# Designed miniproteins, single chains, continued (2), part 22

Each design is a single chain, and the fold is of that chain. pLDDT is the mean over its residues in the fold that is shown.

## One batch from the design tools (miniprotein)

Design m4741
Fold by ESMFold2-Fast:
Structure m4741 (fold): chain A 90 residues (1-90)
Amino acid sequence: SFEKDIEKGLAMLKAVVEAAKILEEYGASPRTAFLAAVRGATIIADKGEEGKEEAINEIYRLLSGDVTPEKAREAAEKAAEAMLKVYKET
């Protein structure tokens, strides 16, 4: 139903906002943080828990210009976990 589609869209927006905040705290630019969060949220929305590693790897790849490898890995892992938590709570 349209209501269920709205609920899924709101969950994705919440996941993106939470992930982007984490990525910015690790030193990503606002634009990079938002784009990486959108990519990760899209993977997790499609594949759930099974998409976690793919989401981490894609977020990490997108952070590579802004953040050191060690910080990018930690940021990507924390962002993916936060997004999974949002989807499990909805």
Scores: mean pLDDT 85

Design m4742
Fold by ESMFold2-Fast:
Structure m4742 (fold): chain A 93 residues (1-93)
Amino acid sequence: MEEVRKEAEKLSKEGRYTLVLEQDLRSEADRESYDVMLESLKKEGFEIVKEVEEDGRRYTVISVKKELYDELLRRAAERGRVLGLEEFTEISR
């Protein structure tokens, strides 16, 4: 956690939008869902900066330039096409 926090703070100070994702490594279903989500985020322009495993849990620091994140939000709001995640969430639930 300490390493994850330091990396996130560093990226935030550099003007990047930063997310920390948590995954339970003891859950196969959680692992599979996480991999799909991570690939989707990478396609949207997020970068994997750091991965840390601690106490059977994986923490992934994902970052994107603030300008790109703001542009992605603008496109999603205007067209609803950038976030295929919304359609998949409606179909799978």
Scores: mean pLDDT 64

Design m4743
Fold by ESMFold2-Fast:
Structure m4743 (fold): chain A 86 residues (1-86)
Amino acid sequence: ERERKLEELRERLREVFELLERAREAARAGRVEEALRLYTEAAQLLEEVEEEAAKDPELAEALREELEEARERLREVSRLIREAER
């Protein structure tokens, strides 16, 4: 069961990364509204994954690096959106 939950959370994290990549592309293209929408979806999904992982220390440790990478990418996209708004 734990292995299945880990796979589910990794699938959600892959979706987070895909949304953030699309948001990054939209921001670079000056499509600020699209970038914000995609960023918001990614941030919400990441929060859900973080909350589920936090309930299980084994899952939290297994996903530690992936969650940190997702947070870093989220910060990068946020910065790009702010720059595009200027």
Scores: mean pLDDT 85

Design m4744
Fold by ESMFold2-Fast:
Structure m4744 (fold): chain A 85 residues (1-85)
Amino acid sequence: SLELLQEILKALESLLAYLEDPSASDEERRILLQILAQELKETGDPLAEKLADEIEALVRNQASREEIIAFLREKKAEIEKMIKE
Protein backbone atom coordinates (compact mmCIF):
# COMPACT_ATOMS: atom_id res chain seq x y z
CA SER A 1 0.00 0.00 0.00
CA LEU A 2 1.02 3.64 -0.42
CA GLU A 3 0.81 4.12 3.36
CA LEU A 4 3.24 1.23 3.93
CA LEU A 5 5.70 2.60 1.35
CA GLN A 6 5.56 6.05 3.04
CA GLU A 7 6.23 4.49 6.48
CA ILE A 8 9.17 2.46 5.10
CA LEU A 9 10.56 5.61 3.44
CA LYS A 10 10.28 7.55 6.72
CA ALA A 11 12.04 4.73 8.62
CA LEU A 12 14.87 4.59 6.04
CA GLU A 13 15.32 8.39 6.18
CA SER A 14 15.50 8.34 10.01
CA LEU A 15 17.99 5.45 10.02
CA LEU A 16 20.18 7.12 7.35
CA ALA A 17 20.31 10.36 9.39
CA TYR A 18 21.39 8.34 12.46
CA LEU A 19 24.03 6.31 10.54
CA GLU A 20 25.50 9.48 8.99
CA ASP A 21 26.10 10.82 12.55
CA PRO A 22 29.73 9.88 13.35
CA SER A 23 28.97 9.81 17.12
CA ALA A 24 26.60 6.83 16.75
CA SER A 25 28.15 3.53 17.94
CA ASP A 26 28.39 0.37 15.80
CA GLU A 27 26.34 -1.51 18.44
CA GLU A 28 23.53 1.08 18.33
CA ARG A 29 23.50 0.96 14.50
CA ARG A 30 23.25 -2.86 14.58
CA ILE A 31 20.36 -2.75 17.08
CA LEU A 32 18.45 -0.18 14.99
CA LEU A 33 18.90 -2.28 11.82
CA GLN A 34 17.57 -5.36 13.66
CA ILE A 35 14.57 -3.40 15.00
CA LEU A 36 13.74 -2.12 11.49
CA ALA A 37 14.04 -5.64 10.03
CA GLN A 38 11.70 -7.06 12.72
CA GLU A 39 9.10 -4.29 12.17
CA LEU A 40 9.23 -4.90 8.39
CA LYS A 41 8.69 -8.68 8.85
CA GLU A 42 5.68 -8.02 11.13
CA THR A 43 3.87 -6.17 8.28
CA GLY A 44 3.44 -9.47 6.37
CA ASP A 45 4.05 -7.56 3.11
CA PRO A 46 6.31 -9.39 0.59
CA LEU A 47 8.24 -6.21 -0.33
CA ALA A 48 8.81 -5.35 3.35
CA GLU A 49 9.82 -8.98 4.15
CA LYS A 50 12.37 -8.97 1.29
CA LEU A 51 13.85 -5.68 2.56
CA ALA A 52 14.00 -7.16 6.09
CA ASP A 53 15.89 -10.23 4.78
CA GLU A 54 18.40 -7.98 2.99
CA ILE A 55 18.94 -5.87 6.14
CA GLU A 56 19.42 -9.03 8.26
CA ALA A 57 21.99 -10.29 5.72
CA LEU A 58 23.96 -7.02 6.09
CA VAL A 59 23.97 -7.46 9.89
CA ARG A 60 25.02 -11.16 9.67
CA ASN A 61 27.84 -10.34 7.22
CA GLN A 62 29.07 -7.46 9.43
CA ALA A 63 28.76 -5.01 6.53
CA SER A 64 30.66 -1.73 6.92
CA ARG A 65 28.89 1.52 7.82
CA GLU A 66 29.58 2.71 4.26
CA GLU A 67 28.04 -0.45 2.71
CA ILE A 68 24.95 -0.10 4.93
CA ILE A 69 24.52 3.60 4.03
CA ALA A 70 24.89 2.83 0.29
CA PHE A 71 22.30 0.01 0.55
CA LEU A 72 19.79 2.17 2.45
CA ARG A 73 20.20 5.07 -0.02
CA GLU A 74 19.53 2.68 -2.92
CA LYS A 75 16.40 1.26 -1.24
CA LYS A 76 15.18 4.77 -0.36
CA ALA A 77 15.48 5.79 -4.04
CA GLU A 78 13.60 2.64 -5.17
CA ILE A 79 10.74 3.30 -2.71
CA GLU A 80 10.55 7.01 -3.65
CA LYS A 81 10.18 5.91 -7.30
CA MET A 82 7.36 3.50 -6.35
CA ILE A 83 5.51 6.27 -4.46
CA LYS A 84 5.81 8.71 -7.40
CA GLU A 85 4.50 6.14 -9.93
Scores: mean pLDDT 81

Design m4745
Fold by ESMFold2-Fast:
Structure m4745 (fold): chain A 117 residues (1-117)
Amino acid sequence: LSPEEREALELLRRVAPEAAAALEPVLRAALAAGDLAARLLTLATMAEIVAARASREEFEEFAEILRKLAETLPPGYREVLLEYVDRLEALVRAGELTPAALRALFEEFAARLEELA
């Protein structure tokens, strides 16, 4: 795992230890397979859990971890991840964090990652 992925898992473990236990093997498997899209989808799943369950301060910390991780990615993946984080933050700020909005955002993110593969 990258330093940013370790920081993300540590924060998720504080907020939702059961989710961290479930998603750590998925993240590690994606990394071992060299599947960048699967890695980013796993991180997006973690981000949505943090957005739903964490304090605003914890969510902002998590968003900054993902922005740092984005800097290490190939240009196309970096742009897609940064846009995803910006849109998730906008939903949190607006108080519009509904299951439907989260699902739509995740599906759009997944579709954009598929275009890059």
Scores: mean pLDDT 88

Design m4746
Fold by ESMFold2-Fast:
Structure m4746 (fold): chain A 74 residues (1-74)
Amino acid sequence: SQLDEVEAIFAELREEALARIPAEYRAAFESAMDRVLAWIRRELEKGPADLEGVRAFLRQYIESEIARIRALAA
């Protein structure tokens, strides 16, 4: 299903991001990711999504969150 493909994209990008985040902030990052995934799941109920658009959006969101977390850790 398209949901399975979105969850696979999430798992891939989340694993890459976790390697770049200080351990003490990983729980906060995972909570943020869970909220974004829940939002995407709700959007998928309204109709099919552009999977490459989802991947691009998620990459941008993750880079923004990593930068924000690193600023808090510094």
Scores: mean pLDDT 81

Design m4747
Fold by ESMFold2-Fast:
Structure m4747 (fold): chain A 99 residues (1-99)
Amino acid sequence: NGDVIQQNIDNAPSSFQQRINDMIDQLIQYGDSKGASQVVRDAVIGLVRRSGGVAARLVQNGNTVSADSVLDNTIDIGRQIIDDEDMGRDMVRRIDETD
């Protein structure tokens, strides 16, 4: 109902921030297990933070399904970047060029 949806939306940024922090921690641990470089780790953290901001806005707008999809895709991409250091380096270059 409307009250539960509104309460979930009002709490979603904090809940999603916690989920984003948990995702960052998981990807840092995965990177540590794979021996990922600091450049790759920083790129993956940046990706999670940017995607997390998009997901939080989607939740605020009531689009939790799209928010979950964004976060799930971000974990998959982050793991792929960690497994492929050349992809991670390309990602850093693209981030630097767009900032």
Scores: mean pLDDT 68

Design m4748
Fold by ESMFold2-Fast:
Structure m4748 (fold): chain A 80 residues (1-80)
Amino acid sequence: SKEIQELKKLLSEIYLKAIEENDYDTVKKIEKVQELIDDESASIEEIKKAIFEFAEYVLKNRPELKELVDKLIEIAEKIP
């Protein structure tokens, strides 16, 4: 879906910022979310839950990324 492609793009932007700062904990969490999105057996509900849990983690540990995370949440909420 368009929403899934937008989520993948935003995750890639956060991934790049995490790599630039040598934040490999955030990188690892993004990779797990991306794996779930690419998993043909994963439900939309599981993907949404993973995105929201990842957003909470980033907001707590990397509050400067709030703008990107707010966009992630907005797009995830639009998935039917």
Scores: mean pLDDT 84

Design m4749
Fold by ESMFold2-Fast:
Structure m4749 (fold): chain A 67 residues (1-67)
Amino acid sequence: SMQDLHDQAVSLLDQGKKAFDNGDLDTAKKLFSQSRDLATQSGNGVLARKSQDGLDKVTDEIKKKKS
C-alpha cells in the first residue's frame, strides 16, 4: 500500500541519518536515495524533500573527499 511505502521511506531516512552520523557515506547515500524514491512513489513530497536533502549532503561530502 502507499502507507507501507511511506513507512519504509521513513525507516530508510532514519537509517540514512544514522549512517551519515557514523561517517558511512556510501551507505548513507544508498539509504537516502532509496528513501527518496519510496517517498516519491507514496506521494509524500515533504518526506521526499527530506530524503533528497540528506542525499545532497552525503553526495557533496563524497565529492569533496575525491577532489
Scores: mean pLDDT 85

Design m4750
Fold by ESMFold2-Fast:
Structure m4750 (fold): chain A 70 residues (1-70)
Amino acid sequence: EEAAKLFAKLSSLLEDNKELQPLIVEARRAYVAKDWKKAAEILKQIAEKSTDPEARKLANEGAKKFEELA
């Protein structure tokens, strides 16, 4: 539930970013597969590559939460 909202918000904030949209999809798939480390790693990449401050904050927050689940 919480992760689904995070991915939906990131996708909305970055909807015009053709480079980052595939990374959001990949992170969500890793999350569904319960690969928390991979999901966190991809979210960190999204935060690093994003120029949107809200998207960067959400991606970093999500990465920390997924690292705690691993």
Scores: mean pLDDT 81

Design m4751
Fold by ESMFold2-Fast:
Structure m4751 (fold): chain A 83 residues (1-83)
Amino acid sequence: MSMEELFEELKEDAIELAEEFAKSLKEVSEEEKEELIKLAKEAAEKHPAGVLLLIALASAEVNRGADEREVAKWLIEQLKKLA
């Protein structure tokens, strides 16, 4: 696998994971979910591995019982910094 092929695979994985994470949220508005997906797509263009890590951390926090709305807001802020 070339670095270019690896980058494209990570980008696709990052976007898919972000979409799955957003769909799993029950207490977050559809508008916030759409913003999260949009920002994840933008950030994945430059930092797909970073997006994967951020989504993994967000998923872990939700699974620990953190407030989904607070986690979503934190994630949106982190994705904006990567974009």
Scores: mean pLDDT 84

Design m4752
Fold by ESMFold2-Fast:
Order: C-alpha cells, then sequence, then structure tokens
Structure m4752 (fold): chain A 72 residues (1-72)
C-alpha cells in the first residue's frame, strides 16, 4: 500500500542522512533531509497525517544534528 512505500522511503532517506552526517558530508545530509521534507508533503497531500508527522520529526532531529555539526 502507499503508506508502506512512504514509510520505507522515510527509513531509507533517514539512514542515508545519518550516514552522511557520520561521514561529515553535510551537503549530502542536506539533500536527504530535503527528500524527507518532500515525503512529508506527499503524505500530507494523501491525508496520511501520521506518516507526515513521522517524517517531520525525523527532519527536525536531522536538522538539529546538521546545525550542531555546522556550529562545530
Amino acid sequence: MMTELLREAIRREEAKAEAALAAGDLESAQRHIEDLRRIAESAEKMGDLATAEEARRVVERLEAQLAALRAA
């Protein structure tokens, strides 16, 4: 179902963003965070508010990590 595909996409992009942050690749991390924002928008347009909220929480956490690395 569409919800399962969106959840798989969230997990995939989260893992890629975390790997990029761990490698110090801030540009790649930013791209994956942007992909997660697009997933949240897609979920919201479909009325899947729970999946949209899940994606937004992942974005918020990753953006905080990215900001901390940029400040260091």
Scores: mean pLDDT 85

Design m4753
Fold by ESMFold2-Fast:
Structure m4753 (fold): chain A 102 residues (1-102)
Amino acid sequence: MAQKELEAFIAEQLAPLSPASQALVRGILEGMFLIVRGVANVIKSRNPSVTDEELAKNSLSFAMLLVWEGKEELLTEEQIEKAVEKFKEIVEGLVEWELARE
């Protein structure tokens, strides 16, 4: 499952970092998805007929959130692939940023 693949990738990418730096990077990822969920809740409150599948079709960030939450079954294979690729780019960028800070 893509969620398990992403968790394994995150664990591998964070391995060179200190435990404190690993916690910081994970906290940033969690914070990003809290914001995405907040935005989705506002959209749903204004349009109660909108589904998670429909939101994911129009928002790569929401598709990434669904993969993070293990809701891959709500996504097409193409959406999962795009979300995983973008998620990996974000993780790599955060790790590079944290390593540069020492």
Scores: mean pLDDT 85

Design m4754
Fold by ESMFold2-Fast:
Structure m4754 (fold): chain A 87 residues (1-87)
Amino acid sequence: SPMDVEKALELIEEVAVAAYLSIENNRPEVFETAVKRAREEAKTLSEELREFVLKAIDEIERLVKEGASAEEIVKKAREIIEELKKK
């Protein structure tokens, strides 16, 4: 539903913002807390949107673990959001 897509967008944006703030302020717990919350909230989505959001979170988490810059994470999040909007 349109409401599920809006929620999926919000969850991806929250994780991306938390990653950015975590890197810029050297506060890894901010990102860890946001990922945990987003994974739980994703359970309330339809199966297709849940799978999409969980994969998006995994991709952002991988970039953070690999030491990607805040700018690279923002770019990846924008690409993921544009893919979701086309669904």
Scores: mean pLDDT 86

Design m4755
Fold by ESMFold2-Fast:
Structure m4755 (fold): chain A 99 residues (1-99)
Amino acid sequence: MKLPPLDRATARRNLAALREMVEEVKKGAEQLIEAIKNGDFETAKKLARELAPKLVATQIAAYGFILEAEGTDPELAAEARRLLKEVQEIGKKVDEALK
């Protein structure tokens, strides 16, 4: 079953919001990894609690956007796939730092 095509103006706004979510997740991950490197485990625990739900929400938002954008603009869908991959790579880097 094909999803209805997303309006292009709405798709652009949703992609911009997704980019902001990815940048916030990226910043949070960098702060978390730095706290781990410095042995500041209290700060690391606090940052991990803040980052985990944002990582999940950003991945869900990216998947939803990809499905909706496929019928509207292949370039917007391709950009969302790149953002999804970036978030997945950030998550993997955080997991490696916690080992």
Scores: mean pLDDT 81

Design m4756
Fold by ESMFold2-Fast:
Structure m4756 (fold): chain A 90 residues (1-90)
Amino acid sequence: SAEEQQKLREKANELAEKAKELKDSDYEKAVELAKEAIELLLKSGEEGRAVIADAAEKLGFSKEVIEAAEEGKMSEEDLEKLAEGIVEAL
C-alpha cells in the first residue's frame, strides 16, 4: 500500500541520517545502515527504486546494475558497493 511504501521511505531516511552521523566515527556501521536504507528504498515502490538507480548511475555502476535497481533487484555485492559509495559521498 502507499502507506506501507511511505513508512519504508521514512525508515530509510532515518537510517541514512544515522549513517551520515557515523561515517567519520564508525565507517563499517555507516555502510551497514546505508545498505539497509537502500534495501528499504528498493522495496518502497517506483520512486524509491528510481532514487537508487540514479545513485548507482551517478557512482558509475554498469547499465545491468542500474536496471536491476530499477526492478528492485540488486545483488548483495552490488548493494554493499553502492552503500560504500553513498557513505563516501555523504
Scores: mean pLDDT 85

Design m4757
Fold by ESMFold2-Fast:
Structure m4757 (fold): chain A 67 residues (1-67)
Amino acid sequence: SARARMVLAFARADKDRDGRLSVAEAREVLREAGVTVSEATLRAYDRDRDGRLSGAELGELAKSLGL
């Protein structure tokens, strides 16, 4: 259920449908899944260093957290 909540929250937060979220939006998506992470942790998964996380980057973080 946590993963399902995360997927739905991602879809709601991704208003542009570009598959990318700001760090603040990504943090909120993880909170919807029941997980709290620091901004520093989220930035560590921002491989493009553009201040946004792709679905793939957030998915890697979620997988590392057991979601």
Scores: mean pLDDT 75

Design m4758
Fold by ESMFold2-Fast:
Structure m4758 (fold): chain A 81 residues (1-81)
Amino acid sequence: AMTAEQMAKLMEEAIKIGEEEYEKAKKAGDEVSAELIKKLIEAAKKALELAKAGKTEEALKVMREALAEVEKEYKEYEAKK
């Protein structure tokens, strides 16, 4: 199993990548992708706080729920094109 420290580092990296992708989406005028990326960044920030508190299982649950919601919203958006 992943340690809380390893998970915290993973979340920090995910936040950094997410912020870079958010800026790219904003510059491209893709507001839908930007909103979805922002939701993932917010979830990763919450998961980071939980991981730092040693609540690794709760951090995983937050990320799984956020990923499922973003996937659902993205599929609904794609279906309209």
Scores: mean pLDDT 81

Design m4759
Fold by ESMFold2-Fast:
Structure m4759 (fold): chain A 103 residues (1-103)
Amino acid sequence: SDRELFEKAVEAIKKGDIKEAAELTLELIDRQAGLAAGVLAMLGPLLKKESDDPAVQRLKKILEEMKKHAASKGEKKILELSEKDIEPEKALREYFEALSEEA
């Protein structure tokens, strides 16, 4: 389920396993899961580190494409967070706070 993949991705981020987190995030994106955006918000700041991992590189390309075409407040917030030196849990909180302001 999308929720189980989300929970595994969050756990991988907490353990510092950026490669596993990136792979799980890509699976959520491929499944078109709504939870993918939340994980991407958490993981984005950590993708600033250099990595030869194909999954990490693919997510960086997704963020680059999102930067060119960002229209939603959520997309803009993900991009903002990806440029910050911010803890993953705080990034996720700020992402959901940005979404709640659209209500």
Scores: mean pLDDT 79

Design m4760
Fold by ESMFold2-Fast:
Parts: structure tokens; sequence; C-alpha cells
Structure m4760 (fold): chain A 78 residues (1-78)
């Protein structure tokens, strides 16, 4: 794949992750909140991998860190 195609795909996954992160923050059910945080983390990690493949190391590092933070939040509310 072309780097620009990988970055566009990564952007789409980042948007999907952000939606789940928002669901997690707005949820009042701990189980739903934990599931949404884990879902967000998974999509951020996939986006980070695509950013890294595209040569966008800054965004890759940012979203890897964000995925880890969200996994930790999922454990805290579970």
Amino acid sequence: SLPSDLEAEADALEIKAAVYETIARNSTDPKEQAEAYREAAEWYRKAADLYRQAGNVDDATLFEKKAKELEEKAKEVE
C-alpha cells in the first residue's frame, strides 16, 4: 500500500477509536465503560501500527500511548 493510503486508513481507525473513547467517558455502566475503553484502545493500536507503516512515527507513538492509557482505564473501572 502507498503511505498516503495507509495514513488515510489510520485516520479512519483513529476516528472510530475516538467514538468508542467518547462512549466510554459517557457511560455510567462500569462493564459498558470498560468494554468501550478496550475497544477504543484496540482501534488506536491498529491506527498506530498503520501510522508507523506510513512513516508517521509521531502519530504512531501518540496513539500507542493513548491505547495503553485506555487499557489501564478499562482495568480501573472493571
Scores: mean pLDDT 88

Design m4761
Fold by ESMFold2-Fast:
Structure m4761 (fold): chain A 76 residues (1-76)
Amino acid sequence: SMDALRQAVGQIATVLNSEATPSLGSLRAALIDSPLDTAKQDTVVKVATEMLQAGQLTLPLTPADVETLLRAVTQA
């Protein structure tokens, strides 16, 4: 659902904003209680990582950045 996806994106944003060096493990751990299936969880982590590497998102993530990430994940 969109609500579950929004929650997952919000959890990723919290980890990215709170950790100096977030790892793939810490991002995946943030989604452990998510109702999203594993494939969608992997997509959220992958899209967030790729957008940060491309400079499309900058830390700390704002609420507008969270909406941008959510849109990108829905297109993936």
Scores: mean pLDDT 80

Design m4762
Fold by ESMFold2-Fast:
Structure m4762 (fold): chain A 87 residues (1-87)
Amino acid sequence: MEELLRRLEELAARLEEAIAKGDYEEALKLADEIERLVEELPVSERDKEAALAQATALKAEALRKLGKTEEAEKLFKEVREKIERAK
């Protein structure tokens, strides 16, 4: 558990750094790694959904910056629908 949480924190920090530096291809890879790691976490479904929504939002931003606007809009819609459902 400790190693999985540490890896998640490291990947999240690297994802934000990649977006800030304009390395959107790296950001997409990091978002996919985070999604995979989150599925392995022994935490509640609610906590998993929150982490996945955050990773998806960052992935959508990276896709938008790469000019994949339609794919980015689809992911932003998915994040907004999850937030609305959680209210």
Scores: mean pLDDT 76

Design m4763
Fold by ESMFold2-Fast:
Structure m4763 (fold): chain A 92 residues (1-92)
Amino acid sequence: DKYKEAIKYFEKAKQLAEEAINSPVDEAERLIKQAEEYIKKGRDLLSDDEIREAFRALKAGQPETDKTKAAKAYFEAEVSLALALIKLVLDR
């Protein structure tokens, strides 16, 4: 099930990004690279159309599916990564 596999990759990316936020600069850089790799692995499983459809369903308040769960996990991973990158720049 590609949606469940994508969710696991995005959840791992989020965990790594959150760990990076609480880590020294050198360790944070390593963790951020790993988080980016996991986001890429999850995204490679999903088409852009599937992500767009899932975000439309979430915005419309439709019942949660594996597809919408994957889109939500992707969004959360990207937000955590952005925060980790901002903190890394400020800590340099």
Scores: mean pLDDT 85

Design m4764
Fold by ESMFold2-Fast:
Structure m4764 (fold): chain A 61 residues (1-61)
Amino acid sequence: MVEAAIYAVFAVKAYQEGDKERADEFLEKARSLGGQEIADLAEKNKDKPVEEVAREIAAKV
């Protein structure tokens, strides 16, 4: 779960930096590590500050 959480946070950061391709890659990585719920949460909240998303993900892990 922790590894999936890290990739989900990286995905949000990549989206905010305009790198959609990198963000999609990180989301796929998070899902492949069993982090489907965490990846879905990151995707839903990709427009929020990274720190806020990281806090929400931490609450699920």
Scores: mean pLDDT 79

Design m4765
Fold by ESMFold2-Fast:
Structure m4765 (fold): chain A 83 residues (1-83)
Amino acid sequence: LEEEIERARREAEENLALFKKYKAETDALDKELKENTSLSQEEKEALRQQAREKAAQASAYAIRHAGAEFDAALLERRLREER
């Protein structure tokens, strides 16, 4: 149980780091779309598509982070109930 809790916490931290990474990449693409007035319509659509894909990856990692946090909390509760 203690080893399983440590593993779940580590997985939560890793997924949070990946969420932050992909969110930052999405924010950078959104900034480029707003500030770069030299982009063609085709380039703007390509960047919008990339932003959507990065946002989807960020959402997936956010869900995994929440799941790992919940799993860690449940395991910690089980450890307390066994004492």
Scores: mean pLDDT 82

Design m4766
Fold by ESMFold2-Fast:
Parts: structure tokens; C-alpha cells; sequence
Structure m4766 (fold): chain A 90 residues (1-90)
């Protein structure tokens, strides 16, 4: 089984921020016992987007952070990342 730390390290290597990587790793570890729901992935992507936006990142960088968060949980659907960006900026 993957540990929280192993998942966090992968996310950090992908350029995800420390706090976001920790939150995603926590959600992913909890989801490894049961498959992560789309709602859980949306919440994790939204957290990634909010943290990136708070740091003054561009809309494109916020979208990239949200997309990487969703992908780290096995979801390759751009809608989740786009919805997170829309929620943060609109």
C-alpha cells in the first residue's frame, strides 16, 4: 500500500505546493481503501486551485495545479479542474 508520504513526494515532484500536496495525499490514502469519489476529487482540486490563487498565481497556473491534483487521484477529466478554477475566480 502507498503511504501518505510516498504520494506527497510524487505530488511535490510534479510541482504541487507543500500544503496542497499534503491535503491531496491525505485524501488519496483515505481513498485507497475505497475508490475516491468524484466529489472528493473535486474538493481536492478546489483546494489546490484556492491555494495557488491565494499565492498570486495566474489563472493558467491555477488550472494546472487543479489538473495535477485531479490526475494524482486517477481522474483525467479536465472538467473537474475547470470547475475548480471557475469556483475560485467566479
Amino acid sequence: MSTKEDIKNVLLEMGVEEEVADAIAEATVNGTVAKPTEETVRLVALQAARLAARQGRSREEVLEAARRAAESMGYHDERIAEEAVEEVFE
Scores: mean pLDDT 70

Design m4767
Fold by ESMFold2-Fast:
Structure m4767 (fold): chain A 90 residues (1-90)
Amino acid sequence: DEEALAAELEAEVRAREAEIAAAPPEEARKLRLELYREAGAREAELNGPLSEEQREAVAKALEQARKEKKEEFLAEMEARLRGIEEAEAA
């Protein structure tokens, strides 16, 4: 049931967003990075491992983020990659 699955995922995301919003700034940051890690793992479970082209595209995006000193974006992307790698290793 696609509608039921979509509603369940939406409710889960909203609950986590509310938790992040209610947390102190330092804890909110950690919860946000954990959310990105879990999103990466879920994406890998659904779509399988990243292709060589996808890995290259991600590496270029991370390099660009480093050059622009987008530290928060870089941390979020690295958390997502850790999630993907963790799911691939499981």
Scores: mean pLDDT 72

Design m4768
Fold by ESMFold2-Fast:
Structure m4768 (fold): chain A 82 residues (1-82)
Amino acid sequence: SLPEEEKKKLMKEKLRELLRKLGFPEEVIEALIEAWENASKSEEGAEKVAEAALKAGLITEEEAEAIKNGDTEAFEKLMAEK
């Protein structure tokens, strides 16, 4: 198993790939990833980013939950369906 910090880095990379597949411009992707990374030091920040994306219809509830929990394996599976 990867250390928690390494899992968060992998999650960040997978989130970037997801946003790119959804057609977001690179500038927006980088801004969202940077905001998520800064907020991820607090569960509250990561939760707000995931909820905002869910409300905007960009991700599913299952994807939002995976982001909030740092569940890299679940997120990877959901990414494969997109």
Scores: mean pLDDT 66

Design m4769
Fold by ESMFold2-Fast:
Structure m4769 (fold): chain A 98 residues (1-98)
Amino acid sequence: QPPSAAEMYALLRDLAAAARAAGNAARYSHDIIRNSDGSIQEISTQEFDALHAGERLRVRRIITNLYDSNFRIQRRDHRLEITRADGSRAIYSHSSDI
């Protein structure tokens, strides 16, 4: 079954708490893309390492905001990527129209 939004947010909360407790620094990046139709995409990425249930995980959180040409938010996409010690990756996605 595909992961639910509730599962994604609960897991993110637990992973962020574990990273904070361990003193792990998060890496941030921020990109703005202007589309030919005048719409604007803002992409915010946060990466951090967490120890969860005895496993070292690499966590990547991606938030994409879509704006119209007047910078009014239209949509938000939240993506959570978790890479496990064996190299396998779990992907969670949630989208909200505004």
Scores: mean pLDDT 81

Design m4770
Fold by ESMFold2-Fast:
Structure m4770 (fold): chain A 55 residues (1-55)
Amino acid sequence: SLEDEARELDERAHELFSEAEVSRLRRMLFQGMEAGEAAFREAVARLRERVDRAE
């Protein structure tokens, strides 16, 4: 599910980024979740891109 994907990416971000950056990314995910499924999907895609670029 999209929520499971977000959780896995959040865990990976915690391993790759600073606490400040992780907090920023988590805020982005939360804002996406409250805005609706399309916004949440976009937030997850942005997080995936950030994680992929860091690896």
Scores: mean pLDDT 80

Design m4771
Fold by ESMFold2-Fast:
Structure m4771 (fold): chain A 55 residues (1-55)
Amino acid sequence: SAREEARRLVRETLDKVRELIAQGKKEGKPQEAIDKANELMLETDRRLRELAAAA
């Protein structure tokens, strides 16, 4: 269902955001990590809106 797909997408996005932030700390590039995380979150929001519109 669209709700299950949305929950999976959110879960996967949060896991990826955590990974990006952790990697950014290791590399000493926290701003780049924040920028990538924001981009990913915006992409996820767009996909969630598409799922809501299709349901």
Scores: mean pLDDT 83

Design m4772
Fold by ESMFold2-Fast:
Structure m4772 (fold): chain A 116 residues (1-116)
Amino acid sequence: MELARRLEERARELEEEARREPDPLRRSQLFARAIGLDLMARIIRNNFEELSKMIGSKDEVEKKIKEIKEAYEKGDFEKVEKIIEELSKEISEKSGIPLEKAKRLVVITFSMIISG
């Protein structure tokens, strides 16, 4: 979970900066950003754990998320959509949850990864 670790590290840096910040408004903004990054990291970790349980492989989920990120960074949005659809179908088939729920979980996880 390299991204979640980096978000947690950034959150700690912002907390340290906030503790040294004499301006109360700037300080509260830095703490709010730190809290946001920690929450994002937690959601990413929780979603990975849930997806890993549904598929039965943590490595497979991490590989698919990496492939989505690489395709997105290259501007290959067709490939992004295809990988999301393939992963969502696999989750639905293996876990028995509706395809719509599987797709939402994958999209939310991906959106947090791209935003962080």
Scores: mean pLDDT 78

Design m4773
Fold by ESMFold2-Fast:
Order: sequence, then C-alpha cells, then structure tokens
Structure m4773 (fold): chain A 88 residues (1-88)
Amino acid sequence: LEEIAKWVEEAVEALEAAAKEGPLAALNMGRVLATQGGEKIREMAKKSTPEIAELLLEARRLAGGTAEDVPAALEKLREAAELIRKEV
C-alpha cells in the first residue's frame, strides 16, 4: 500500500502541475498516466482493496479522456490516496 500511496500522490502532483500549464499539458499528462501508468495501476489494483481498485481503474479511464475529464481523474486519485492513507 505504501508504494501505491507514493505513486498516487506523484500522479496527483504531476496532473495538477500539468493542469496549471493548460488543457494540452493536462491532456498529455493524462495520456501518460493512462498508457504508461495504466499497467502499474492494474497491478496495484490487484493488490489493493476493491474500493481502492475501483477508484484507481476509474481514474485511469478518465485520465485517458478529454481535458474536461482531467478534474474527475484528479478527484478519483485524491479519493484513492485518502483511502490508502486510512489503510496504512
């Protein structure tokens, strides 16, 4: 869970920083998280609780969407981070 927590916090920070730079930067970061981070999310989901797994997988789907989906992806990642902190 500690490794999952670190990755989720880093993903939130990266996506928030990209969103501040603009919609195109947010889209590019979301794509990176959905594609390159997608395999890691799937592996982490297998090792987490069903609730955390659902949030991580939903965040991955949203991150691969449009710029309008980026805030929703961030919200799901933040929810996952809080739930992980409660478990550790």
Scores: mean pLDDT 75

Design m4774
Fold by ESMFold2-Fast:
Structure m4774 (fold): chain A 60 residues (1-60)
Amino acid sequence: ADAFVKALILVQLGESEEDIANFLKKETGMSYEEALKAARLLKEGRFDEAYEIIVKAQKK
């Protein structure tokens, strides 16, 4: 789950939800709405829910 690990690094660097969402969209091909939801969950510390979204998208 490389996209998940990279997204965690972006959260640690203090990147915006929008920047993290754009990253996830680019890396996985998920919709911006799904990417924004995952970015928000990551920033809330809801890592398990964010992981499920990101890994499911990355498995394509």
Scores: mean pLDDT 82

